Designed miniproteins, single chains, continued (3). Designs and how they scored, part 70

Each design is a single chain, and the fold is of that chain. pLDDT is the mean over its residues in the fold that is shown.

## One batch from the design tools (miniprotein)

Design m10426
Fold by ESMFold2-Fast:
Structure m10426 (fold): chain A 90 residues (1-90)
Amino acid sequence: SDAALAELSEALAEALRAFLERLLPRLRAGELSLAEREALGRLLVELGRFPFEASEKYNQPVPESLREASARLLALGEALLAEAAAERAA
């Protein structure tokens, strides 16, 4: 149901917020290895794409709150992967 999807989306957003609140200080302090930053980047891209993939599979619109969160996750994940790729190429 639409209500169940909205509730699941809210729960996922809350869990992701808690996860990022634990990791972002370490990322900003430069405490994450290259491999950890690559893994985080891949995770954020997957999480950012998930609402749109689910929308396509289930023919349901992406909730407005989740669209904004998704865009931020994709941007951060893609930036981390690009920075990691540049470091590996050096």
Scores: mean pLDDT 78

Design m10427
Fold by ESMFold2-Fast:
Parts: sequence; structure tokens; C-alpha cells
Structure m10427 (fold): chain A 100 residues (1-100)
Amino acid sequence: SLAELEALLAQLRAAARAAIAEEPSLTDAVNRIVELAEELYRAYAAGAPREELRRIADEMLGEVRAIHEAVPNPSRALRRLEAGVGLLLTAVLPGERFVL
């Protein structure tokens, strides 16, 4: 699952770069999502408790919700970024339900 998480993280980074290119006003929020995704990957790889993984996931979901509130008609790149977050969270916390 670490190799799968690395692939998902790489896809999320690519989607983030595309989203920033289309919507530069979101640069800080998108970069924060990438930072949290990298933190989540490192915590998961280190065997962090599920509670810590949920904390990072909740922060990531908060950033996605803030983007949704700011951008009523998201670009394809931004929708791909949000989908990437959902896939990463599902891989790290299987069986949890996430609202993006």
C-alpha cells in the first residue's frame, strides 16, 4: 500500500500544479493541501495512530471545503485535485466516509 500511496501522492501533486496554473489565487490553499497530504503519507508510513491520521485528514478536508466555498464553479484541474484527496484519504483510512 505504500507504493500505491506514493502513486496517489504523485498524482495529487500533478493535479495541484495544474490547479494553481488555472487558478493562481488558490496557490496557498492548494499548497497547504499538498503539505497535509505529504504529512499524512509520512505519518502513515511511520505507523502513526489512526486518531493522528484522522486529524490530518480533517485538516485536509477543511482546506477542500474552503476552496469549494470560494470557487462555486471549479475547473477540471481543481476537481481532479479534490478527487485525488478523496482517493488518498480512502487509501489511508479505509471504511471512513469523507464529504469533499
Scores: mean pLDDT 86

Design m10428
Fold by ESMFold2-Fast:
Structure m10428 (fold): chain A 85 residues (1-85)
Amino acid sequence: PLSAEDRAHLAATLPRAPYKVPKIETDFDREVSESLALMAAAVAKIAGNEELAKKLRELAEKIGTSEDPQKVYEEMLELIRKDMA
């Protein structure tokens, strides 16, 4: 369960500057982006937002397997922003 204060804190926890989409050009970049997505899912779950955590986990798996991991990563960031707005 999230209080209004916890939701506001979660929105502030992920810095806006890192939301600049990184270039995912190598397998290493893909693995790093997948790990970041999994961490975001873990944070959402800790905050009590199970739906967001589930969606972020699904997107993390897509980053690891997708032909266009950058696009999936962009979708993940938009989902996080939309939920925290």
Scores: mean pLDDT 67

Design m10429
Fold by ESMFold2-Fast:
Structure m10429 (fold): chain A 67 residues (1-67)
Amino acid sequence: ELSPEELYEAFKATYDALKPRLTPEQQAKVDEIYKEADEKIAASTDPEEQRRIILEAGRKISEILAS
């Protein structure tokens, strides 16, 4: 099981690799999801809550990329 930090870094690395293939609209939506996740993580002191925030962000990003 990945730590919240490792999981978030893996998602960001995947996005950076995929970014050149995304439309500007998809990039903007994904950037907004990361911004929201960053804000929620900063507001949380619970690693389990941070992990849930990261996983939910990843799910939303996958939905955008599938559209």
Scores: mean pLDDT 78

Design m10430
Fold by ESMFold2-Fast:
Structure m10430 (fold): chain A 69 residues (1-69)
Amino acid sequence: SAEEEQIIANAEKAIEEAKADKDPEKSILTLSLTIKELQEALARSTDPEIKARLQELIDRAQALKAELE
C-alpha cells in the first residue's frame, strides 16, 4: 500500500541520517523510534514482499543501533 511504501521510505531515510549523524545518542533514539514503527507495520502487514522489506529494514536499524551502543 502507499502507506507501507511511505513507512519504508521514511525508515530508509532515518537509517541513512542516523549513519551520517555525529551524535550517537540522537542516532540511537532515531533508530529506536524507527524500529518501533517498522515492527508495528510488520505486525499489520499481510503482504509477504512488504514483510520481507520491513524485516530487512528492522535488521539494518538494529545492527546500526548495536554498533552505536
Scores: mean pLDDT 87

Design m10431
Fold by ESMFold2-Fast:
Structure m10431 (fold): chain A 99 residues (1-99)
Amino acid sequence: EFEEEARRLARELVELAERGHQALAARREAEYERVAERQRELLERIRELAEEDREVTFRAVREALEERVRKLAERLGASEEEVAAALARVDEVAEEILE
């Protein structure tokens, strides 16, 4: 239950980051603002979960980021080296999210 909630919020946060980038690229400012607000709320909730169980929350965020890297690599035809470089930074990004 707690682990499922952490995974759900982590995946939603990662998905919103992508939607935010797409909105900016398309100059959809109103959508970008709504995404940014939702990200702030989710980030607060994820950090609250990290205070209860940091290990489970960190694992959930890392897993969501790794899944996102894999999906983007498939869509963009990224090289094995590019994927490895992105994955090498996943732990750093996950720690930053949990601050």
Scores: mean pLDDT 76

Design m10432
Fold by ESMFold2-Fast:
Structure m10432 (fold): chain A 72 residues (1-72)
Amino acid sequence: SLTDEEVEKYMNEAFKAANGEVTSEEDIKKALENIDKAIEYLRERDPGSKWAEVKIKELETIKKKLEEKLNS
């Protein structure tokens, strides 16, 4: 099970990737996989939680930025 601390870790790693600290396609794909896992867990574990909604929105925003890097 993911903890709040693990979600924060994935989010921080995703922010670093979005800011150019992750440049390889393989590492970006790994970051996207971890983001998807965190989003899925938050949706299943805490449905309707305002905290979870905020974290999912932040992760979805970062996911879009990373996907744009793969498509550019």
Scores: mean pLDDT 74

Design m10433
Fold by ESMFold2-Fast:
Structure m10433 (fold): chain A 68 residues (1-68)
Amino acid sequence: HHMERRQRARDIARKAAEEIVKLMKEGKTYEEIQEVRDKALEQLRSLGFTEKEARRILLDALREEMQK
């Protein structure tokens, strides 16, 4: 179960990071980007991560996507 939770968290964060980077490249509004971020953070918290952990997981995924 712990390994499945970590994999789900990575999948959620990666999908959100991909969408956020796409929206940024397309020149979409801050509000649209924030909506995607907030949904991902909620999903991560639903998996049992704290707010601080969820933010770090998403930030790490975003950094990886921005380097592509």
Scores: mean pLDDT 81

Design m10434
Fold by ESMFold2-Fast:
Structure m10434 (fold): chain A 86 residues (1-86)
Amino acid sequence: MAEELVEEIRRLGHELYEAGKSQASPEQTLAALEEIAAAIRAAERGDFEAAAKHLRKASDIAQQAGLDEIAERLRELADRAEELAR
């Protein structure tokens, strides 16, 4: 369960990096990737509340960058992290 979440976050981070090259500013892409990296570190230590917050922040940045599909998937991962925290 937790290992699957970390793997999905890593995969989505890679997709955001690739999409960001053509669709977002470098600053927006880096900011979103920093939040994704923080979410991964939080999830790896079992802090799923922190992971969810970082994923939501990454989703907000992705949405502002016009990466709507990636933003929605980040929000879905945040909801799953919240379920693991309960």
Scores: mean pLDDT 85

Design m10435
Fold by ESMFold2-Fast:
Structure m10435 (fold): chain A 88 residues (1-88)
Amino acid sequence: MAPFDEDKLAFVGMLLTLDEDVARAVLIIKILEELGKSEEEIKEILKKAGISEENIKKAKEKLEEFKNLDEEEKEKYRQIALDAFKEI
């Protein structure tokens, strides 16, 4: 796995623009979907993590937006992540 996957860098940049609870929900959903977990299993884990239904809804909407982003919009998120890394 490359240390800087361009799509993962854009994903990190997007997470940095979100409220912490929404960002946590997005990250949990994305990881569990990649692990092949069902919608029902993901929902149970999100509730166990203490994430509200409102933040779960926002996270799902943000993931759908992310899937539909063009390359220019993804590049904007990549720049957000890179700029944040420079401030550390």
Scores: mean pLDDT 78

Design m10436
Fold by ESMFold2-Fast:
Structure m10436 (fold): chain A 98 residues (1-98)
Amino acid sequence: SEAEELLKKIEELLKELEELIEEIRKAIEKGKQGELTLSEAIGLALRVIGLYFDIELLLKKAEGILEKEVIEEYRKKAEELYEEAKKLIKELLKLPTK
């Protein structure tokens, strides 16, 4: 169904955001060792913005298809993940780059 396809896509994008957070954590460790490039750091920051935007658009499309409570729960999870990702990106961008 349309609801099942939307739910699957929302869950897939949220999982991608969780995996991206883990990738940023690895990039921070790489940066502490002097192995981070500026292009890698900026690329990760842009991916966070783009992915969060895609999630927000998908949640907007889900209005009237998924239950309000389900949308609100996914939106809250997306916001929490985005805030964590932003904190990590701020840390990443303070590290020396090669």
Scores: mean pLDDT 89

Design m10437
Fold by ESMFold2-Fast:
Structure m10437 (fold): chain A 88 residues (1-88)
Amino acid sequence: MTLEEELEKLKKQIEIYELLKKYLETGDEEYVDKIAKIENLSDEEKKEMIDTLNSLNEQERQEALARLDQAIADGKKKIEELKKEMEK
């Protein structure tokens, strides 16, 4: 995989994590619709995702939000590192 392909893959992953975080914070299905479009999910896969996310209790939801925040931060740092490699 090229550095450019790795960078684009990582950017897409971060976008998905940010949308998932917004869904967990707001409950707005629009964010899951955007994830489904990015990942080409079927209506059945989208429903399974919503059902899974809605099954989380408050503790599990808070832990999921914390993990997403960490993954987004780590991913953004990795994007910056890859961009520096591409500039060499």
Scores: mean pLDDT 82

Design m10438
Fold by ESMFold2-Fast:
Structure m10438 (fold): chain A 90 residues (1-90)
Amino acid sequence: AAQVDEIVGLLEEAVDLIEQKMDQEKQEELREQRKELIERVEELKKKGDIEGFKELVKIAAESYLKLAELLNVEEAIKKVKEVLKKVDEM
């Protein structure tokens, strides 16, 4: 659904901002985590598993929110909070 794609896009934008504030080694780690997350999202999307999608994205978003707060990336914090709000409204 278009709503799933919008939520994923916002989360990816937040992760891009977080990556820009990290060392190269930590950027590689985040990229691998993002790849695994996107693969899992695509599997849930194919199955129409909206509840599984909500659970997965909420867990990921809460982890990225903590990281964005630790790195003081205001725009990423804003985008992750928007993701959490949109997931709750589904």
Scores: mean pLDDT 84

Design m10439
Fold by ESMFold2-Fast:
Structure m10439 (fold): chain A 110 residues (1-110)
Amino acid sequence: EELEKQIEEVIKELEELLKKLKELGAPESILKTLEEAIEAIKEAVEAAKKGDLLKAIGYILRLMGIIIELEQELEKLKEEGASEELIKLIEEAIKVIEKAIKLLLELLKL
């Protein structure tokens, strides 16, 4: 598969995780952060296709910041006794975003 198709798969995986998290009543902050991650991935691909490397790198840095925010939220949820299912889905979302970053870096030949 082409890198672009793999990134499209990652976006679809995040959209499905967002749907499941919303159905489980995940905090609005997490839902909003995942929506921002999906948008950042789409914008990074568009910037890369246009040869705007600086803009693409900017979105990748934003995705790295999003991972840090989600990890912080996950730690708080674990301390508050959130369900194992909710914790698992957020951990899966973080892994999918990490996969997106790796694919985007490969797309930029970094």
Scores: mean pLDDT 88

Design m10440
Fold by ESMFold2-Fast:
Structure m10440 (fold): chain A 100 residues (1-100)
Amino acid sequence: MSPIERLRELVEKMEEAAKKGDIDGFIETARELVKEARSIIENEELTPDEMREVLALIDKALEILKSIDTDKVTPEQRKELSEIYKELVEIRNKLLEKLA
């Protein structure tokens, strides 16, 4: 499986979990996305087009995360979502630096 294809599958799984209100499943999948994305960013063989594709997937993940109603989550889930948001923003910034 392509590493980028795996990120796409994880983003789709995040969207499905968010639509179902499965916040724990969303958090689990989002943490896996962060881990996979960090691994991909460390791969020096990625083309600029592949880096743009990863960036688009990270942007979609951030959009899905922002769609979650934080008033309907537990304090523990809110903390996890906040940490994931920060990690996704850091990944986004690293990709933008590589594309500049």
Scores: mean pLDDT 84

Design m10441
Fold by ESMFold2-Fast:
Structure m10441 (fold): chain A 74 residues (1-74)
Amino acid sequence: SMKEEEIRKIFKELDKDGDGKISEEEFIEFFMKYQGSDSELVRREARALFHLLDKDGDGVISYEEFEVFYEHLL
């Protein structure tokens, strides 16, 4: 779907090293841009959401975890 294509495009833009994973900092940067704010509160919220989505506890989020965030939490 168009929504899936949009999510994939955004994920690819955030995945700067091309490893198929998004780091905590890349996720925070995206969330700040989405909210239009770089405040400490927005950074804190992004970090909390990242840890909620990081099911594997490996310090990165997969495409599937990012898709859940984008489709259900944005």
Scores: mean pLDDT 77

Design m10442
Fold by ESMFold2-Fast:
Structure m10442 (fold): chain A 89 residues (1-89)
Amino acid sequence: SEEEERLKLLEKAEKIWEERKEESESSMSEEDRRLINERLARDIRENLDEILKSDFSTLLLAYLQLRELLKAGFVSQEEVDEVLEALLK
């Protein structure tokens, strides 16, 4: 199905994101990481309506960012699920 194809693309994107994240985050302090995460969460929330109307690539990037923010405690599962539902549509 189209949803299954999108899920496979999502899994590949998540793997690439994790590999690239390990390389970029190794040079940042914990304080800088926290400030970046707080700002990113705010920016996504402020632009959520536009993100939900955007193309697959923008939704995918927002989902990957929100998933990392969820792990760090800056967003809720419900916020991640809203973007994921739009992404799989």
Scores: mean pLDDT 77

Design m10443
Fold by ESMFold2-Fast:
Structure m10443 (fold): chain A 86 residues (1-86)
Amino acid sequence: MLEFLDLESDEGIKREQLSERTWRFTVKSPSRFVPGDLLAELENRKSAGEIRVRSTEVTVLPRDPDDSALGARTEGELTIDVEEVD
């Protein structure tokens, strides 16, 4: 089982089960940072043969229109679909 996928309550990551072996992660980032820890964990689990990444999608949300400086807040939504392997 992919217990590491239970991060949604900690970092604003929403986990949705699409089937018995597939999950979708949706991250609404209210900051300029994408959760690199999630990406690192997914890569680690893939290297261990536990998951396969099926798709990724990134959407920028227009919430801070005066975001004109480097490091200013950028809002985005990241969606990652993963499949558990036997």
Scores: mean pLDDT 59

Design m10444
Fold by ESMFold2-Fast:
Structure m10444 (fold): chain A 75 residues (1-75)
Amino acid sequence: DEEIKKKLKEILKESSKDVNESLETLIEVSKLVPDSTLEDVLALLRDLLETTDNPEFREAVQEKIAEVEKELAKQ
């Protein structure tokens, strides 16, 4: 959903003063998405990575993508 991605980007843009804060915000937002599968979360993170120009935030998103991919591989 583009609206959710837009809001996520705006929230993270405001809170992206450091990587830890951005990562915590990303985790909290992912918990608020109803009926989300790990595949949906992965798709959202990949799209967010394409739209983000902050290198520290990109790194945090890439780490989260790796975690989600690892969980999917276990299934």
Scores: mean pLDDT 63

Design m10445
Fold by ESMFold2-Fast:
Structure m10445 (fold): chain A 65 residues (1-65)
Amino acid sequence: SKAEEYAKKAGELSGVPAELVLLSLKTAVEELKATPEQVKEGALAGGASEEVAELLKKAVEELMK
């Protein structure tokens, strides 16, 4: 899926396994009810680059479809 592709790219740029990135995003959406914007803000606050934060936002948008 596109969500998996975005999660993989974000993981490759940040040194995190794609499966762990995807699991974290699913948890944020399903358990924490996070929006794509909140995930991007959280990633930036956590020290992620703008590119990684944008990829995580796009992955969340695809997961919510």
Scores: mean pLDDT 83

Design m10446
Fold by ESMFold2-Fast:
Structure m10446 (fold): chain A 99 residues (1-99)
Amino acid sequence: EEERKRELARARALVNDLVQMKEFQASERFAKLAKENSEEAWKERPVLMKEVDAFRKKADEFLTLLENADSPEVRKKAEEMLAEIQAELDRLVAEVQSR
């Protein structure tokens, strides 16, 4: 039980960090577009926000699946998907730090 609580807390933290990174990238893309063409940037903003919202929804679905995983197979699938989320976060952080 303590192990499961720890895993859920870690998963929530990773998901939140990745969502924040996606929001940051969307904001950066908007800022770059706004410098070149403010009118076009405002047209693209809803699309960028939709992508962030869609990602957040999928992340919430993963956390719910992990929280309610009653079978070893479902739990393993959720763990594999969380590992992919961690890898993506690490990649995005490295990309920002290398600039």
Scores: mean pLDDT 73

Design m10447
Fold by ESMFold2-Fast:
Structure m10447 (fold): chain A 69 residues (1-69)
Amino acid sequence: VPAPPLTVEEVQYIKRAADAILAGNVEEAVKIVREAMEKGYGDVPVRAALTVARHYGNEEAVKALRELR
């Protein structure tokens, strides 16, 4: 079963979370991901943000985002 395609809105949440992670603002990244989850995008934004945090070596963001699940 194919996953539903990403919407523009969902991609925007992922980009905003990535920007916050790159800026070192873990709290803002968590807030953005929570908003996306509340809008019904499931865990896709969480997993995408985790991938970004790991890629840039932001261990604090990785830990905070894991706790959202």
Scores: mean pLDDT 76

Design m10448
Fold by ESMFold2-Fast:
Structure m10448 (fold): chain A 96 residues (1-96)
Amino acid sequence: GDKPFKGMKKDDFLNLYASAKFVAENSPKGSSVHVDARSIVTFLKNIGVTEVPDHLVPKSLEEAASRLKSLADKFKSDSLAAFADDVQDLVDGLTP
C-alpha cells in the first residue's frame, strides 16, 4: 500500500511531485533550482510516485511556486519554503 509522508495526504505529495517535476523541466539546467527540483522528483520516484493526475500539474512556474509555498506553510517545512522562494525569484528574473 502507499505510505504517505508523515502528515501528508496522497494528494499533497502528488502535488509536491507535480510542482517539482514542472520546475525541473522548466528551469535552467544546472541551476540550484533545477538541482533541488530534480532531487525532490528522484526522491518521490524512489518511494513509488510515478503517475500524476493532469489537474495537479502546474500551468506555470508562478503556479508551481505558489503551490510549493502552500505546502511549505501547511507542513512547516523551511527547506520547501526556501525552494518555493527560489522558484519565485526565477519567475521574477524572467519577467521583463
Scores: mean pLDDT 76

Design m10449
Fold by ESMFold2-Fast:
Structure m10449 (fold): chain A 99 residues (1-99)
Amino acid sequence: SRREELIRRIERLIEEARRLVENKEPVEKVRELLDEALELIEELFPFSEEVRELMRRLIELGVELIEKEYEGAAPEEIERLREEGRKLEEELRALVEEE
């Protein structure tokens, strides 16, 4: 089915993004894969503009976190970004449960 095809494509994109991070590939490539995954997720589960904005914000924060880890940023800075990500994830979860 189209749904099963989309789910498999999303899983492959996420796995590929993970491999790129493990190999310290440019963050722009990771962002491109995550953006493509978001478009496919929206096709499976149409969501509000507010949910879309939060998902895009999470992708941007995730890319910044990866970039800071590549740079060898201080653990305190990494933890701050992770905490910000957790808060955004909680906000997204609450909104998705309301829709």
Scores: mean pLDDT 81

Design m10450
Fold by ESMFold2-Fast:
Structure m10450 (fold): chain A 88 residues (1-88)
Amino acid sequence: SEDLDRLLEQLFDVADVDKSGVISLEEFTSLLNTMFPERQFSLEEVQKLFNEADKDKSGVLSREEFFELMNKLLDELLAKAQEARAAR
């Protein structure tokens, strides 16, 4: 959605502290812990998410890879919340 795309652009800009145009594992970890403080993602969980998005093994996430990963993660979390309500 347009609102999600705007959110993802803002999140990318916040995570890309060095304005390199890519997201490092450290920047991504900091972003996830800021967005989901209750979740408190472990380094192992973040590495799994990062590695799935970094198919080319560049060691960084491009804007496109970051958008795909974040969109998928947010949609998955929302879907799980909706399924939990429907299952009652």
Scores: mean pLDDT 72

Design m10451
Fold by ESMFold2-Fast:
Structure m10451 (fold): chain A 80 residues (1-80)
Amino acid sequence: HMSVEEIAERVVDLLEAGASDEELTQFLVDIAKEEGWSGEELARLAEAVGRAKQMIADGVPREEVLRWLKEELERIRAEA
């Protein structure tokens, strides 16, 4: 079980490292499996990661992206 902080940091690290869509997808699938999330939660997670990728591309500071992503992950976990 990974904390929300660990998931958010790993996602941002992968995005900053220029990880492929395949590497990102595999990580998200692994997280969904660990959390017992359905395809609906996985889709929400993928949308959150896509938004984080856009924020990074737009020059949003890492700390702001991490804060936003942590909040989104908490919502997904609470609603799952």
Scores: mean pLDDT 82

Design m10452
Fold by ESMFold2-Fast:
Structure m10452 (fold): chain A 80 residues (1-80)
Amino acid sequence: MARYLRVWTDPSGYSEVTELSEEEGRRLAERFGLPLPGDGQTLVLVHERVDDKTVRVRVILLDEQGNVVAVSKPVLVPAP
């Protein structure tokens, strides 16, 4: 079964990992122009806080071995 993860990081080295629903993960793949993950593959949504006002967002697709097979173009969004 495919896995969908969200990772949040900040400049202090803090990191948080949560699982996303299949529906959310599929929407992310479509939005970022990545192929849908197959069995054993993991789609990872990375939120990297670069400062108090800005977050860098990218999506990474990993194969069953954990190798990177696709990466989206990063986008900058306002921090919540």
Scores: mean pLDDT 79

Design m10453
Fold by ESMFold2-Fast:
Structure m10453 (fold): chain A 100 residues (1-100)
Amino acid sequence: DDLAVVERALAEARAKGDEQAVAILEALLLYLETGDVQAAQDFLRERLQSDEIAAMTPEQFRQLFDDLLQQLRLRAAAAERGLSEEERQALIAQSDALAA
């Protein structure tokens, strides 16, 4: 399920020492557990000190989480066999658009 998908990604990020990914995934877990988008946004803002995150509306922030969750679902599904090149390119383009 969604929680298991995020927990797996969080464990991987922690193992790599990727503090940015850890912060994002912990904020996503908080959102999934509480439904509180404002609390998740405030958590991520403080951890990353990102002006871009602070400037986002709750709607934009929720969309960011929805897109990230979709990417994580596809990665989890592909854990045994991998994603197609088309799927990878689509996810990268979507991620880049959200980061901009």
Scores: mean pLDDT 73

Design m10454
Fold by ESMFold2-Fast:
Structure m10454 (fold): chain A 73 residues (1-73)
Amino acid sequence: SKIDEAYEKIKSVLSPELQKRIDELRERAKKDPVLREQFEYLVEKAQEMIDAGVSKEELEKAVKEGIDRLESL
């Protein structure tokens, strides 16, 4: 799916620590519809940043902030 393709692109630019955390969130999202909706929104926003040509460092920062927020749910 378009979301799965976006997820793989985003994951490829993240640190190993963030890759592990986002994978754990993705697994949690499969069981939680509210978390899944917010996770898909994070992926869509990160893809928009990639399409806009945002730097890897800015993208990693934004994704980390999103992961931190979603982990608190």
Scores: mean pLDDT 84

Design m10455
Fold by ESMFold2-Fast:
Structure m10455 (fold): chain A 64 residues (1-64)
Amino acid sequence: MSRIEKALEILNKGKAAGKISVDDFAEANELLEGLDPEEVKEKILKASGGKEVLSVSEASELSR
């Protein structure tokens, strides 16, 4: 499976469930943008106040 395909499957699974884990969101951003998943996870945890699961709206806002 390609990096982009894997990332889209993670994001689509989260969208279908209405929520996405911080770990899954960080992995998807690594696959799409080449970002360090630990750095992305740290930024998300700081912005979300330590949430382990994000709503679709929260994930979308953090992607800006």
Scores: mean pLDDT 72

Design m10456
Fold by ESMFold2-Fast:
Formats: structure tokens, sequence, C-alpha cells
Structure m10456 (fold): chain A 77 residues (1-77)
């Protein structure tokens, strides 16, 4: 598998998980939402770093997606 293919797999998996977490947050209490956001951010940063090491452009997209996710959830809290 090429580095770019592996990075794209990480990106797709990350965005799928972020969307699932956002859905969970919408039905959660404020304290549960904060915990879910913190966990998704920590895991997201790790996966974005892995993607960045394989492909800087795809890693940058992962970081931007994670930042947008964090900002959207913070706007709901």
Amino acid sequence: MSNRQQANRILNDLFRDLNQTRDQISSSSPSQARDLLRQSRTDGLRRADEAFSLSPSIGQSALQGLTLHTNQINSLL
C-alpha cells in the first residue's frame, strides 16, 4: 500500500469517527459532550500526525477537519 493510500485511509476513518462523535455529542449532557470532545481531539491529533508523516497534504487536511470539528462542538456548548 502506498503512503498516500494509507494516509487517505486514516483521513477517511478519522472523518467517519468525528461524524459519529458529533452525533453522540448532540444527544449527550454538557459534561459528557466535553469528555467526548476531549477524547476525539486527542485521538484525532494522533491520527492526523500519523497521516502527516505519510503525506503532509493529507495530514494538513486531517488537522483542518479536526479543528473545524472542535470549533463546531465548542459553538454548541
Scores: mean pLDDT 81

Design m10457
Fold by ESMFold2-Fast:
Structure m10457 (fold): chain A 71 residues (1-71)
Amino acid sequence: LEEVMEEAKKTIEENISDPKVRDEIYKLLEEIANSPTLEEFNKVFEKLLKIGDEKGLRTLIVRLVDAIVNA
């Protein structure tokens, strides 16, 4: 999981130039990794998908979440 989170941070830095958007996505990905229930996971994932849609990063967001969940 730690290696996956490090790779996720690097991928975000390479694909997102806005530091505020980077920080928001990092925070939400950490919340995904620490979600104790499916309900909390879905709530955070919906927030990430909304950001992804607004910024044209939906595919990237989905791949990052998939990598974290399967770590």
Scores: mean pLDDT 80

Design m10458
Fold by ESMFold2-Fast:
Structure m10458 (fold): chain A 87 residues (1-87)
Amino acid sequence: DRRRRVGEAVAQQVIDTIEEGKKAGLSPEEVIERALSLLDPETREIVRDLIDGKISKEEAAKRLAELLQVSLETAQRLVDTIYEVAK
């Protein structure tokens, strides 16, 4: 499925972008901005709600897994990676 493959690639690219930004010594704010630029507006909204504490990490992972059509495990890795940098 093309949508699933795209979602998995996007999720991994976001994770890779965060890891590379941290290695390059970028600020947490710049790392998050770069990562969010890879996501569509609906996905960005879920990530913002997670960062703002409006939803739990579990809820964010479930919504991202559905929206991006990725495994829950991939969505959980994405959520944890974003949350660690944003907090």
Scores: mean pLDDT 79

Design m10459
Fold by ESMFold2-Fast:
Structure m10459 (fold): chain A 62 residues (1-62)
Amino acid sequence: SLEDLLQQYKENLIQLVKDLYKKGELTEEEAKALIDKIEKAALDFDSLTEVGAEVFGYLTKK
């Protein structure tokens, strides 16, 4: 279902943040804030696109 796909996307974003933290790309405080934001995001395309853009912003900053 669409809900299952959105839930998987949300879980993938959390995993990405955890991986960035393990690599030293994020501080503990930044990682916790991003994970909290993702977990609180509504299970809809607009909300998940917004938090996804914030997470991906960390991949392009260097």
Scores: mean pLDDT 80

